# Designed miniproteins, single chains, part 100

Each design is a single chain, and the fold is of that chain. pLDDT is the mean over its residues in the fold that is shown.

## One batch from the design tools (miniprotein)

Design m3465
Fold by ESMFold2-Fast:
Structure m3465 (fold): chain A 79 residues (1-79)
Amino acid sequence: EAEEIEKKILELIKNKDYKGLAELYLKNAANEVAKATAEFVALVALGDYEKAKEMLQKYAGASEEEAEKIVEEVKKQIE
């Protein structure tokens, strides 16, 4: 459920667990339960890092710095 996933995202951001957050995004993109998560991962895979950061700021309330760190961790997981 998307709302429950967003709650987990906020908890991980609060705890500064950016690695765990990247893992959550990648796993949820595969199951199609969280459409926004799938779109975010696709943007990172396509190299559209600015839109990926905007999604994190809009849906997860991440700061610009936090969004950048999360995108970097997802990039490592994809590569």
Scores: mean pLDDT 70

Design m3466
Fold by ESMFold2-Fast:
Structure m3466 (fold): chain A 103 residues (1-103)
Amino acid sequence: MQLVPRLPEGWEFPDDPEEQLYQLALGLIRGFVERLPELTPEERDAALEQVTRFLINLLKQSKDPEAFYARLKAGLDQIAAEHPEAREALDRVHAALSEEVKK
């Protein structure tokens, strides 16, 4: 499965690299969640693994991984509130990011 981040219409590329990483992370999470109803259980597991790996790579590229994680956690909680059906998947993403930050 090829994951494409969903960006808002009229989105401008931020000048701040940290803001760029954050917007890419949120876009990827939203794109994943919106596609969940279209995916088989096997495709959902593969997509979840791919999204999680991508988010970990973005976290590692951040100048401040702890601040990035805290901001991303708030974004994940908001998306989970908007999409309760994705809560379990988003909780798994959160757990993986939390473990990576502790290293």
Scores: mean pLDDT 76

Design m3467
Fold by ESMFold2-Fast:
Structure m3467 (fold): chain A 55 residues (1-55)
Amino acid sequence: GAAGGIAGGTAGGAAGARTGDSKKGLQNVVEGGRAGGGDPDAALQGGALGMSKGG
């Protein structure tokens, strides 16, 4: 669901921000959202928010 995607995306975005690599962060966002049963699009939105707060 969308909640799983957003949560996975936010975690992936935060991880990406730490490394300073937005591309890796977005890839982890998509995978996290998919693994959590969420939509990749919702995961990307959550990841962008996570990166914005982390970076």
Scores: mean pLDDT 60

Design m3468
Fold by ESMFold2-Fast:
Structure m3468 (fold): chain A 84 residues (1-84)
Amino acid sequence: AVPDFAMDENAPLAEQLAVIRAAGALVLAVLRAVGAPQAVIDKVAALVDDWIALLEANPNDKTVRRGAAEFVRLLQAWARGLLA
């Protein structure tokens, strides 16, 4: 079975932070490349920054870490054009 990305909620904090930064950078690059409105780019950038701050403030909160893993999954789906 292909691993579900939602199972990465228990990954080390440093790995989760690296993944969210990478996924955020990818989505922002795609949005800029397709000429998305600046307001949309700013909103996505703010959401990425908010999740990074929330993870750093709550490193042992499993709900926060799960939410971050789901957020990264959504960012990857957006980048791949799979978000309906």
Scores: mean pLDDT 73

Design m3469
Fold by ESMFold2-Fast:
Structure m3469 (fold): chain A 60 residues (1-60)
Amino acid sequence: SSEKEDLIKMFGDLDRDGVLTKEEEAAMLELLDLKDLKVDGVLDDEKFNAILEKIAEGLE
């Protein structure tokens, strides 16, 4: 499966359309210390890579 799809499922895609709610996205970004990124409900490549990098760093 797509890594982006897996990440969206992991953090709670309520619409099941491959898009995070803004609330879930904001909470995830705050948890990963990426709260400076734009919250728009879309996981573009830049945002996705930043999230993967923080997860790999083991900040949580």
Scores: mean pLDDT 63

Design m3470
Fold by ESMFold2-Fast:
Structure m3470 (fold): chain A 93 residues (1-93)
Amino acid sequence: MIDFDKVVAATTPEELVEVLREIREYAEKHLPLSDEEKQLFDEAIAALEAGDYPRAVELLRKLREYFRSKNTPEAGELASVLDLLIGKVEAML
């Protein structure tokens, strides 16, 4: 299960990158990820590390919609966690 408290507590770019890497690891273990979803994770992590918050938000929103479309409990949890993470990144804009 994703550590929701860690996601809520994340406030720095470095903490947000760590959280997104943990979300990616959880998704890879529990869901069949498409190549498009894997690419979105990799690009979103790179955007956050580069300080390109507008691009990170765009990529995370696309990833959230992919998980919302899957209609599984695990995908629903990931979509909710991504929604929270998007809000955290938007606060840096």
Scores: mean pLDDT 81

Design m3471
Fold by ESMFold2-Fast:
Structure m3471 (fold): chain A 118 residues (1-118)
Amino acid sequence: MTLEELIKKLAEEKKKVLIVYDSSDEHSVGVAKALEKELKEAGVEVELFDVSNFEEIKERLDEFDVVILVSGRVNEKMLELAKLAVELGKEVYLLSPSGETIEELKKVVPEVKVIENE
């Protein structure tokens, strides 16, 4: 699934989206903010959180239909959030420039769907 296809789907289905990023990676911060802007411009309800706000994200996770993880590397809190979101029946997507990160995360949480970058 391409990013454009995902944005269109989320807008048409009026899904509430949670974007989680790792602020220790400058690239992930930029990508997450760009994605938030595109989703908001498409009319999607979206909230953006740093993975360091793990407790707040966990408490509010039920409010969201879809979780998009933006990470250039494996992060234990990201893995825990992915597992919890899948357990709660949420759609979970990963946007990563790293094939290694994608492979490792899918090995632990096979239900996570990968967003293809053009």
Scores: mean pLDDT 80

Design m3472
Fold by ESMFold2-Fast:
Structure m3472 (fold): chain A 65 residues (1-65)
Amino acid sequence: DGFRKKLLEQQKKDQKEKELFERRLKLLQELRERYPDDTVESDQKIVEEIRKFEKKEKEEEKKLG
């Protein structure tokens, strides 16, 4: 039954999103350690790194269909 398979896939997607969220948190922590200085430039770099991560995530999903 395709409907049940779709629901299972949706659940797997939800789990993947949770894992990605946790990866983002870990990345943020690493970035904070890498850029411990309380400067505007440091904050901007952290934001850029997070954006790069999100962009890569979106590109990967698009490629996988």
Scores: mean pLDDT 73

Design m3473
Fold by ESMFold2-Fast:
Structure m3473 (fold): chain A 82 residues (1-82)
Amino acid sequence: SKEILERMRELLRELEELKREAEAEGLPRTARVLERAIETVKRRIEEAERTGDDELARKYLLEAEIELGIARIVYAVERLAR
């Protein structure tokens, strides 16, 4: 549905914001993780749009939420290691 795709795009914006913060703070490990997560989520949004499969879109939304959670943990850990 459009709602699921919009939620995925919101998560993508959060990943992109976190990447800008990581780059500004000089956190190369976090920036690398976020770059890969952003690429993955972008591809999954395109695939969900192309297929129109709401079940696949729900799966990809959950995976995007997991990616954001992992990125936030990596961000916190790398910042604390300074």
Scores: mean pLDDT 87

Design m3474
Fold by ESMFold2-Fast:
Structure m3474 (fold): chain A 111 residues (1-111)
Amino acid sequence: SAAEQAALEAVLAAAREVARAATEVAFAIADKTGDVAAAVGRILRVMGLVLDLELARRAGDVAAALAAAEELIREAEEILELGREAGVPQELLDRLEAAIAALREAVARLR
């Protein structure tokens, strides 16, 4: 339906903002720990999940979109926790937390 397509677009838009914020936190962790390889691995996983969401949106596959979005939320929450432990700047953590909350809200509307 048009409503489902709009909800899928909203989830994808929110997921892109999570990926952007998570990338900033992941590199900020690398700047403190020196572990660039770990940051790249997490960023590639996040980007892969956004791609899965884009493919699900194109297919109108709500179940696939929900699965990818929920996995992206879990990955982003792990990055947020690692960022807190590493002492990443609070403004980057706040941005990621807000992006995760927006994605959770978009997912709830899609259900």
Scores: mean pLDDT 91

Design m3475
Fold by ESMFold2-Fast:
Structure m3475 (fold): chain A 64 residues (1-64)
Amino acid sequence: SEAARRRAVDLIARRIKEKKLTPEQIEKMDRAGVYLTLGRWDEALALLKEVDPETAAEVERILG
């Protein structure tokens, strides 16, 4: 749903602020958020799993 997608994108933004991430990791998480807005969920989850598997699992739960 659109509401679930918004919650997932908001979660990614919050995690970027809360965690000590490298610029490369931040870029990957930002791209994952863009992929979610485009409905490209597999690509979004793949990027999130590379950076933060815990956030990826939470996003997958929100979307599923």
Scores: mean pLDDT 83

Design m3476
Fold by ESMFold2-Fast:
Structure m3476 (fold): chain A 95 residues (1-95)
Amino acid sequence: SMSREAAAATGAMILAVGYVIEGDYDKAIEVLEEAAARMTNPDDQALLYRQLGRIYFENGDLDKAAEYYEQAIKLGTGAIKEAAEKNLEKVKKAK
């Protein structure tokens, strides 16, 4: 069910933010990658790829951040796509 997948995506993002706060970037990435692999809805997958891009950006990996934001733009629609486009612009300015 799409509603259940959207809830799972949100839960994974909350858990990943917790790991980032603790400085465990590897665990945050693992949680989001595992959740993204389970998504069948492109917008839910784009939401998780955008969050992966943000974590890589915060960890200084600009190339991976750009790659994940580009995937989020490709899969996402509406507000998710717009947010990923703005995030990608910030990555390009940081390079």
Scores: mean pLDDT 85

Design m3477
Fold by ESMFold2-Fast:
Structure m3477 (fold): chain A 84 residues (1-84)
Amino acid sequence: SDIERLTKAFIERTDNPLLQEFAEEVGKLAIEGKSGEEIVEKTKEYVEKIDDPELVALAQKIALLIWRVKEGLMSLEEALKELE
């Protein structure tokens, strides 16, 4: 799955355990075919727990990239490029 590969790539690129957990949870929601609304709700739950604006922005970026790949709006390769 492109979502599974993208999620794994995110987890391998960050040493922040909260972001790793978040990426894994959002990736799982996307693999299970959950709606964009459910992904947004999960993102809000994690953002509420984060006091660092840079980590908030990264969490939002992770969720957006996973959602775009799930919906076929972005390729895996394009999403991986956005992580650079």
Scores: mean pLDDT 82

Design m3478
Fold by ESMFold2-Fast:
Structure m3478 (fold): chain A 87 residues (1-87)
Amino acid sequence: MEKLIEEVLKKAKEIIEKENLAQHALELQEETGVPLEVVAEMVAGAAITVASVELGLDEETREKVYEEILEELKKYILEKVEELKKE
């Protein structure tokens, strides 16, 4: 389980970087007025789901991994958004 959690987290972070999802989260927040924390959670959830499916995880394992890493990945996105605001 621990190795699967690490693999999904790594893959999800790669998706966030490659697709510029932190930038998209900031833009979506500015366009819609939805709180940034809510947008970051939506983006984190989508990245975890895509990573889990690409790694071939079954539905039960995906649910467990999702619960385990959602908060960490959400914080990662918020940190990336904060870096973007400094420029």
Scores: mean pLDDT 82

Design m3479
Fold by ESMFold2-Fast:
Structure m3479 (fold): chain A 72 residues (1-72)
Amino acid sequence: SLEELAEKIQKLMAKVMELLESFPEEELQKLRSLSYGEFLDALLELAKKKGNEELVKLVEEIKKLLEELEKI
């Protein structure tokens, strides 16, 4: 359902925000200046650059769920 999909996205975003607490403020400020779509793409690239596989998987799953949400 739409509600279950939104809830799952929210939980994954909460985990992403937790991981972002360890990021330098300069990197966070750059991410905060982006649109929502640009934010996820930039975060995915940054996560890959840092070798943070957990963050890469979280962002990829969020992007997939958002694509499903757009179809509804």
Scores: mean pLDDT 79

Design m3480
Fold by ESMFold2-Fast:
Structure m3480 (fold): chain A 64 residues (1-64)
Amino acid sequence: MTYRLTVVGDRPALTSDGTILRPGETLTLAGEPEIRRLPDGSVLISNAERTVLADPEDVRLEEL
């Protein structure tokens, strides 16, 4: 199972591996991602290899 994360908002998303995803960029996530909401309203989207920190309105997660 593979998922695509797309930055659809105007703010970049930050990944745990140091990659910055700019608006319009995509990241492929292998396996089923876990989504955790933070107290500030941000979300952590995690798979076995990396975590993405973003505002939930700025990202789209799609199963491939």
Scores: mean pLDDT 82

Design m3481
Fold by ESMFold2-Fast:
Structure m3481 (fold): chain A 60 residues (1-60)
Amino acid sequence: MKYRALNDGVLETEKPIKVEKGDIIEPTEDRDKVKVISQKTGEEYIVSVTELLKLEVEEI
């Protein structure tokens, strides 16, 4: 199931990750991890599912 970020935000992981409105969030094979894909740069970031709860997202 894929999600789209509705607002800009920053995830404070070991390496801070900037999320921008419109970025795509998709599941990984690891249930505890999700992938954030920057629509601006194409960079992919693996973050904890717990960080997803800090983002306002919609299912797509």
Scores: mean pLDDT 76

Design m3482
Fold by ESMFold2-Fast:
Structure m3482 (fold): chain A 80 residues (1-80)
Amino acid sequence: SAADQARLRALFQRKSDADLEEAFKILDKDGDGVITREELRAAMAGLMSDGQVDELIAAADKDGDGKIDFAEFRHLMTGK
């Protein structure tokens, strides 16, 4: 939703661990501790350019399993 996108934008700007945990919970609708690349792409639509989203997704999928856990998501947002 537009409200979720506005919230995610604010959380991504702050980049604290607490804000990232909140953002991940918004994305992880199933509560299974992972999000798909497609869910991340959809959530980022309108928050940043398609090119930036593609670069983020490529960087996040270190395991090559097509799933993004919280550690990969945190690395994506903060750049370890």
Scores: mean pLDDT 69

Design m3483
Fold by ESMFold2-Fast:
Structure m3483 (fold): chain A 100 residues (1-100)
Amino acid sequence: MNEEDLIKKAEEYIKRARETGDISAADEALDLAAKLLGVPEEDLRRIMRALRERRYDEAARLISEVLGVPYSEALRVLREKSITDVEVWLAEQMIKKAKE
């Protein structure tokens, strides 16, 4: 899949996750966005594990390191949003960074 196709498909899954709250759609969007940005699978797994275990400080640090998002912003998002909304937000940050 070329970069443009990856972006389009990831954005379609983001839309579905936002409209339906479907965690499966958020997971697919995140996987596609990570592939687009070239995020190592191990780094994505580390972030997702920390999120599932509510280790928000660790998750925010990993997100900051991988995506360049300020730690304070990442930590706020992780504390305020549902897991589905966090995954959508991560996918959007990855797509934005890949387009830079």
Scores: mean pLDDT 84

Design m3484
Fold by ESMFold2-Fast:
Structure m3484 (fold): chain A 66 residues (1-66)
Amino acid sequence: NAAALEAYRDALVAEAQTHIANLKKKGEDEAKKASTPAEGNKILMDYLKQARDYYEQLLAEAAARA
């Protein structure tokens, strides 16, 4: 059932976007606690990298299952 597969993919994309937004927000919140702007930027970049890697992995898995 193609409709069920598309609904499943849409749900995964929505969940991924929510997770990415949460990681970005957490990164921003943690960066504010840093002693220096440089440390804050490093923390933020680490969280943004996690969000990107997570999204790319989900896209690759979706493509492999298509």
Scores: mean pLDDT 78

Design m3485
Fold by ESMFold2-Fast:
Structure m3485 (fold): chain A 80 residues (1-80)
Amino acid sequence: VLTGEEILKQYKEEVEKVLREGEEKKLSKEEILLKLQEVRLKTIDKIDEARAAGKLSKEEEDKLVEELHKYETEVMEKVE
């Protein structure tokens, strides 16, 4: 089970991969957004697992979700 920092790092890496593949394959904005949504859902599952394993407190979860949301906002600006 991952720590909050590891979850955030993996989320950013997966998002960067989606953006890179989108550019290389000339994917539509809609296709890129769907792939980003998939990454987000997988990340939520990892957060739930970390919470269940006692590796993440509720306060740490709230902070992690806030940081994920900030990063998502930055990424959405790039997908314009």
Scores: mean pLDDT 81

Design m3486
Fold by ESMFold2-Fast:
Structure m3486 (fold): chain A 93 residues (1-93)
Amino acid sequence: EEEREKRKKEIEKIYEEAVKRVNDLITHPALREEALRDIEKAYKISLELDTPVEKTKEIFDLIIEFYTSGPVKRAEYLRKIKEIIDEIKKEKE
């Protein structure tokens, strides 16, 4: 119970840090908006699935890398994010 509340607060903290990094690193307005939406979606999913803090941070880092990298690398980052989400689902079910 207390562990879950602590984990929730840690996820909130890394979410705020990820939002700040998007605003600092992504200068293109449209890409920034998309990155913020993707991070918000990942945050909500992490809270609903009680995702480990480490995996949540990894997903946020991959989203930021996706938007800061060239188009060719974007497909690889998207695949990695999907793999992490699939692992989380497997561990919970």
Scores: mean pLDDT 76

Design m3487
Fold by ESMFold2-Fast:
Structure m3487 (fold): chain A 69 residues (1-69)
Amino acid sequence: SVEEAIKALEEKAQERGSDTLTKDEVLEIARKYLTPEQIETVEEILSKIPSDTVTLEQAKEILRLAESR
């Protein structure tokens, strides 16, 4: 579920002592917990971000947007 994915993002950020995640880390988590349609939405949103990294809050917002579509 999206909520499980959000929890996994928070746990990963905490383990690394950072509030940022790579796009690849966000996609890896999305692929474990989200539907194929939700993963496609995450990939689309991430492709529009010019940075290789996102903040934890941005990653959570992206997952919530995928759930609402």
Scores: mean pLDDT 82

Design m3488
Fold by ESMFold2-Fast:
Structure m3488 (fold): chain A 55 residues (1-55)
Amino acid sequence: SKELEELKAMYEKVIKAKIENPEKSLEEIAREILGLSGAAFGEMYQKLLLAEKKE
């Protein structure tokens, strides 16, 4: 779905930024790039995992 594609794009931006900035926490990067708290980022990741499990 369009919403799922948006979530994947946001998640990939955070992961890419983490790889390029290993000294920063995932929570800090998610806050800076997406404006999300660590908890909100975790919920987004779980939602993506559940969606990918559904073929």
Scores: mean pLDDT 73

Design m3489
Fold by ESMFold2-Fast:
Structure m3489 (fold): chain A 56 residues (1-56)
Amino acid sequence: LSEEARRAREAGRNARAVGEALGNPAAIQKGDEAERYGAAGDAEKAREALREGGLG
């Protein structure tokens, strides 16, 4: 994974965890989406998911 993809994956994981703690379904969904795109090496789609969830 590139450094950008790895960071986006980490940001997605953190956003999902925060969403779970706060009961925010949109943050959970978009955080999970960002983690999956980041794990696949697609840093741009991962960042888009974070922005759409208000997490970027």
Scores: mean pLDDT 78

Design m3490
Fold by ESMFold2-Fast:
Structure m3490 (fold): chain A 75 residues (1-75)
Amino acid sequence: SATLKKLAEVADGDAEKAAEYLEEQGYLKLAELIREVIEKGEVTEEQLEEFMRLVAEIDGISEEELEARKAAAEA
C-alpha cells in the first residue's frame, strides 16, 4: 500500500505525525482513528479492520482487493 508506506515514512516512530499528515490531506476519519488509538494506548481488531479499510479507500482499491492482499500476506 502506497498510503501505508507514506504513513510509515511520515510517522518515523511518532504516530501523531501520521495523524497530522492525514488531517492536512483531508483524510479526517483515518486521522481520528489514529488519534483514538494513541489516546487509549491499545488497538482493537475492529479498529485495525477500519484502519485497513480506510487506507484501501485512499489507495483506490476495493474491499475485495484488500481481502485478497491480506490472504496473500498471511500465506
Scores: mean pLDDT 73

Design m3491
Fold by ESMFold2-Fast:
Structure m3491 (fold): chain A 58 residues (1-58)
Amino acid sequence: SREELRERLLALSPRQRAFLARLAGLDPETATVDELVDTLLEKGEEAAFRALDVAESF
């Protein structure tokens, strides 16, 4: 469900995306959606979706 993660990331506000980028250790100003997807999935799909759920709670 890489595609599901990507779609949900694209639906995030700039604030929510910046939060996830920082959590992933990426620069929120330069990080692409695909870089964010790849980095979040490095810890596994469950961890990626948990991080996304936290960002969406803002």
Scores: mean pLDDT 82

Design m3492
Fold by ESMFold2-Fast:
Structure m3492 (fold): chain A 107 residues (1-107)
Amino acid sequence: MEEVKKYLEKVFKEIKDYLKKTLPADDAELVIKILENTYKVILELLEKGEITPEQAKEAAREIEKEVKETAEKLAKEEDPGRRASLITALSIRLTGIVTDAVIKGRR
């Protein structure tokens, strides 16, 4: 349990540092807020026993992949409307990853 919490904190920090380096401040702040809310939910689910340590780690890996892929697209996108759509799509995908972890935990 303690090792998985430390792993999640490490992954979260690495993604946050990557976002600050890769994106303009406003986009980085918004994506980081979405990420922080998502990790808070994962930690709460883990503490309640609704997901396993392995499911939490898998969700963290999937979140890292999706956030990095979205950040790379955002860095190349000049249209504000398309940037907003990318951020919205990321929020939906992160919610899906958390939902899938809970479903797998109940099998």
Scores: mean pLDDT 83

Design m3493
Fold by ESMFold2-Fast:
Structure m3493 (fold): chain A 64 residues (1-64)
Amino acid sequence: DKLAELLREKALEVFELELSKGKSKEEALKSAIEFVEELSKRLDVPKEKIDEIKEELRRKAEEV
């Protein structure tokens, strides 16, 4: 699903951007998750793919 791939890439960009602004990993993760949730309401992306993106963001935050 190309939309899911694009959403994943943009969510990771949001996470990295928030970190670059000096926010904590918890705040950056929150912003990236909120971004995914808001776009998922407007885009026809399967819930399974949305959940996968959220899990990847959480794993990435744990690595910081």
Scores: mean pLDDT 81

Design m3494
Fold by ESMFold2-Fast:
Structure m3494 (fold): chain A 68 residues (1-68)
Amino acid sequence: SIELVLEVYKLIVERHPNLSGEEKKKIIELLLELEEKNPEGLKKFYEWLKSNPNLTVEEIIKKLEELI
């Protein structure tokens, strides 16, 4: 659901206030692609994200790419 995509995106942005516009665009595009191709994977990604508060932007992007 688009609502879940936006909720996950908001959590990432709140944890990484210095995120660049290019990184924000990449993350939202990957989240939208994950929702389309693997909606169960998006739910699992969100649980993983919530369980790991100290993840780097690089680790977040890598995990999204691995799930797609």
Scores: mean pLDDT 87

Design m3495
Fold by ESMFold2-Fast:
Structure m3495 (fold): chain A 85 residues (1-85)
Amino acid sequence: RAEALLREAAALADSDPERARELFLEARLLAHEAGVGVEVEPEVEARLEEIARKFRKELEREEIELLRERHHDEEGAEEKLEELE
């Protein structure tokens, strides 16, 4: 069920953010496709909303960071430390 998946995603956020993110997305999509409204306690709801915001911002930052790193490498700012060995 969607609520169970959402809860699992929240729990996994600490141990495995990558899995938590995927589970979170699947949970919300599943609930939306099923046409059912996820009903959880306000405490859980608040946490999920906070995580959702964090995930979105983190995703954006991750994408930006990856883009920056790639630009640095392509511009010739390679990992010279690792290149030696």
Scores: mean pLDDT 60

Design m3496
Fold by ESMFold2-Fast:
Structure m3496 (fold): chain A 80 residues (1-80)
Amino acid sequence: QVDQLRSQSRRYQHLSDSMYQSRLQIQQRRNDVVSRGDSQDDIDRIQQQADQGINTLQSGYDQSSSQSRQLDNQANSLLG
């Protein structure tokens, strides 16, 4: 049923939105630390940690967005 595919697509979209918000929080924390950083080594370390976290969340976002799009495409294929 098309409604089931669209419901599942919406769930993956919610996951993507959650991951996007998490990435914004990490970016904000990184910016705050950089603004307060006393040494370049501390800044570099915080940036590396933030980049790793952001990359993990971006991967999850890409996967969830892809699944949402695939489910929408499947629903559309059943209608046309």
Scores: mean pLDDT 76

Design m3497
Fold by ESMFold2-Fast:
Structure m3497 (fold): chain A 77 residues (1-77)
Amino acid sequence: MTVKERLAKVASSVTAISLLLATGEISKEQAAELLKKSLEDNGFTVKSVDISDDKITITAVDPDGKEITITIGYRPA
């Protein structure tokens, strides 16, 4: 299975989490935790989570040792 196929599965979760964050249903910290869990549930090992003022950046490694980075942007209040 390609990294792209694994990422497509994670992308659906990213979209849902982004919408919840945009509507104020969850905090940026909760969004980061949900993203980490989504990655781990899809076989990735999370290496770092960075939460900044306007974005969340997560770095993870797939089961084959390939590193990926996922970034979700959001508007400051």
Scores: mean pLDDT 75

Design m3498
Fold by ESMFold2-Fast:
Structure m3498 (fold): chain A 85 residues (1-85)
Amino acid sequence: SMEELFQQQMTANDALVQQAAELFKQGKYDEALALLDDVIKRLQALRTLLQQQGDTQLAQIVDQALQRVQGQKKLLEEEAAKKKA
């Protein structure tokens, strides 16, 4: 079902965000940022699918998650620039 797909994708993406944070702590900045980029692309695809199916409430939840991940990526890019340069 669409709801099962949504739950599976959100859980998987949350796990990847946690993995990116762990990679960042290990000094693997490029790998951490690449993983966040993958999450952003996955969330954008899910949001588009939900919009096409008329699941506006679920699409809005994905938009909120997308904003959070994009914000986290920006902060980590700034931090990586300070430590890598």
Scores: mean pLDDT 87

Design m3499
Fold by ESMFold2-Fast:
Structure m3499 (fold): chain A 83 residues (1-83)
Amino acid sequence: METLQRLTDVVRAYADRAAALGGWPQAVLDAIRAAADASPIGGALALVRRLAAESRRWGERDPELAERLRQLREDLIRALSEI
């Protein structure tokens, strides 16, 4: 599999996992997926940054969601490092 295609597949899979976690409004789900689809490299960076930002944002309001987003970000970084 081409490296860029594998990167795209990993980013989309993690965007879908992020979308499944929070009971997000549809517009937020669409934004997460759109960010992941922007470009293979740009999408990966955008998703890592989005997960970090959302983890910080939800830290006081929903610590469980914040921790799940933090774990998902760490898992994504590990998956990306294996490409």
Scores: mean pLDDT 71

Design m3500
Fold by ESMFold2-Fast:
Order: structure tokens, then sequence, then C-alpha cells
Structure m3500 (fold): chain A 63 residues (1-63)
């Protein structure tokens, strides 16, 4: 359902925000990039020396 998809997206974005806060606590500037398609959401958190990629397959939640 759309509700489950929105909850899954919110969780993914929340994880990215926690990673960003961690990197900023270490004195590192970070950026969050979100790429959404009909079938996936990819969130990338990038800093000077670290890159974290979180991917959610929407086919596993609802289609």
Amino acid sequence: SDELIEQAKARLKGQAELIKKYLESQGKKSTIEIKETETSVTVTVTSEDEKVVLTLDLNLVAK
C-alpha cells in the first residue's frame, strides 16, 4: 500500500539523517542525495572520506 511505501521511505530518510549527524559530529561536512524511481529509493550520504548508500526496493514493500 502507499502507506507502507511512505513509512519505508521515512525510515530510510531517518537512517540517512542519523548518519549525517554522526559525520557532522566528527567535524565532517556531509551531503544527502535522494534518487527515487517507480521501483526503488536510493539515499547516498557523502563526506570527504566516507560514502554510505542505502537502497530500498519498493517491489518488496508494495507494487
Scores: mean pLDDT 79

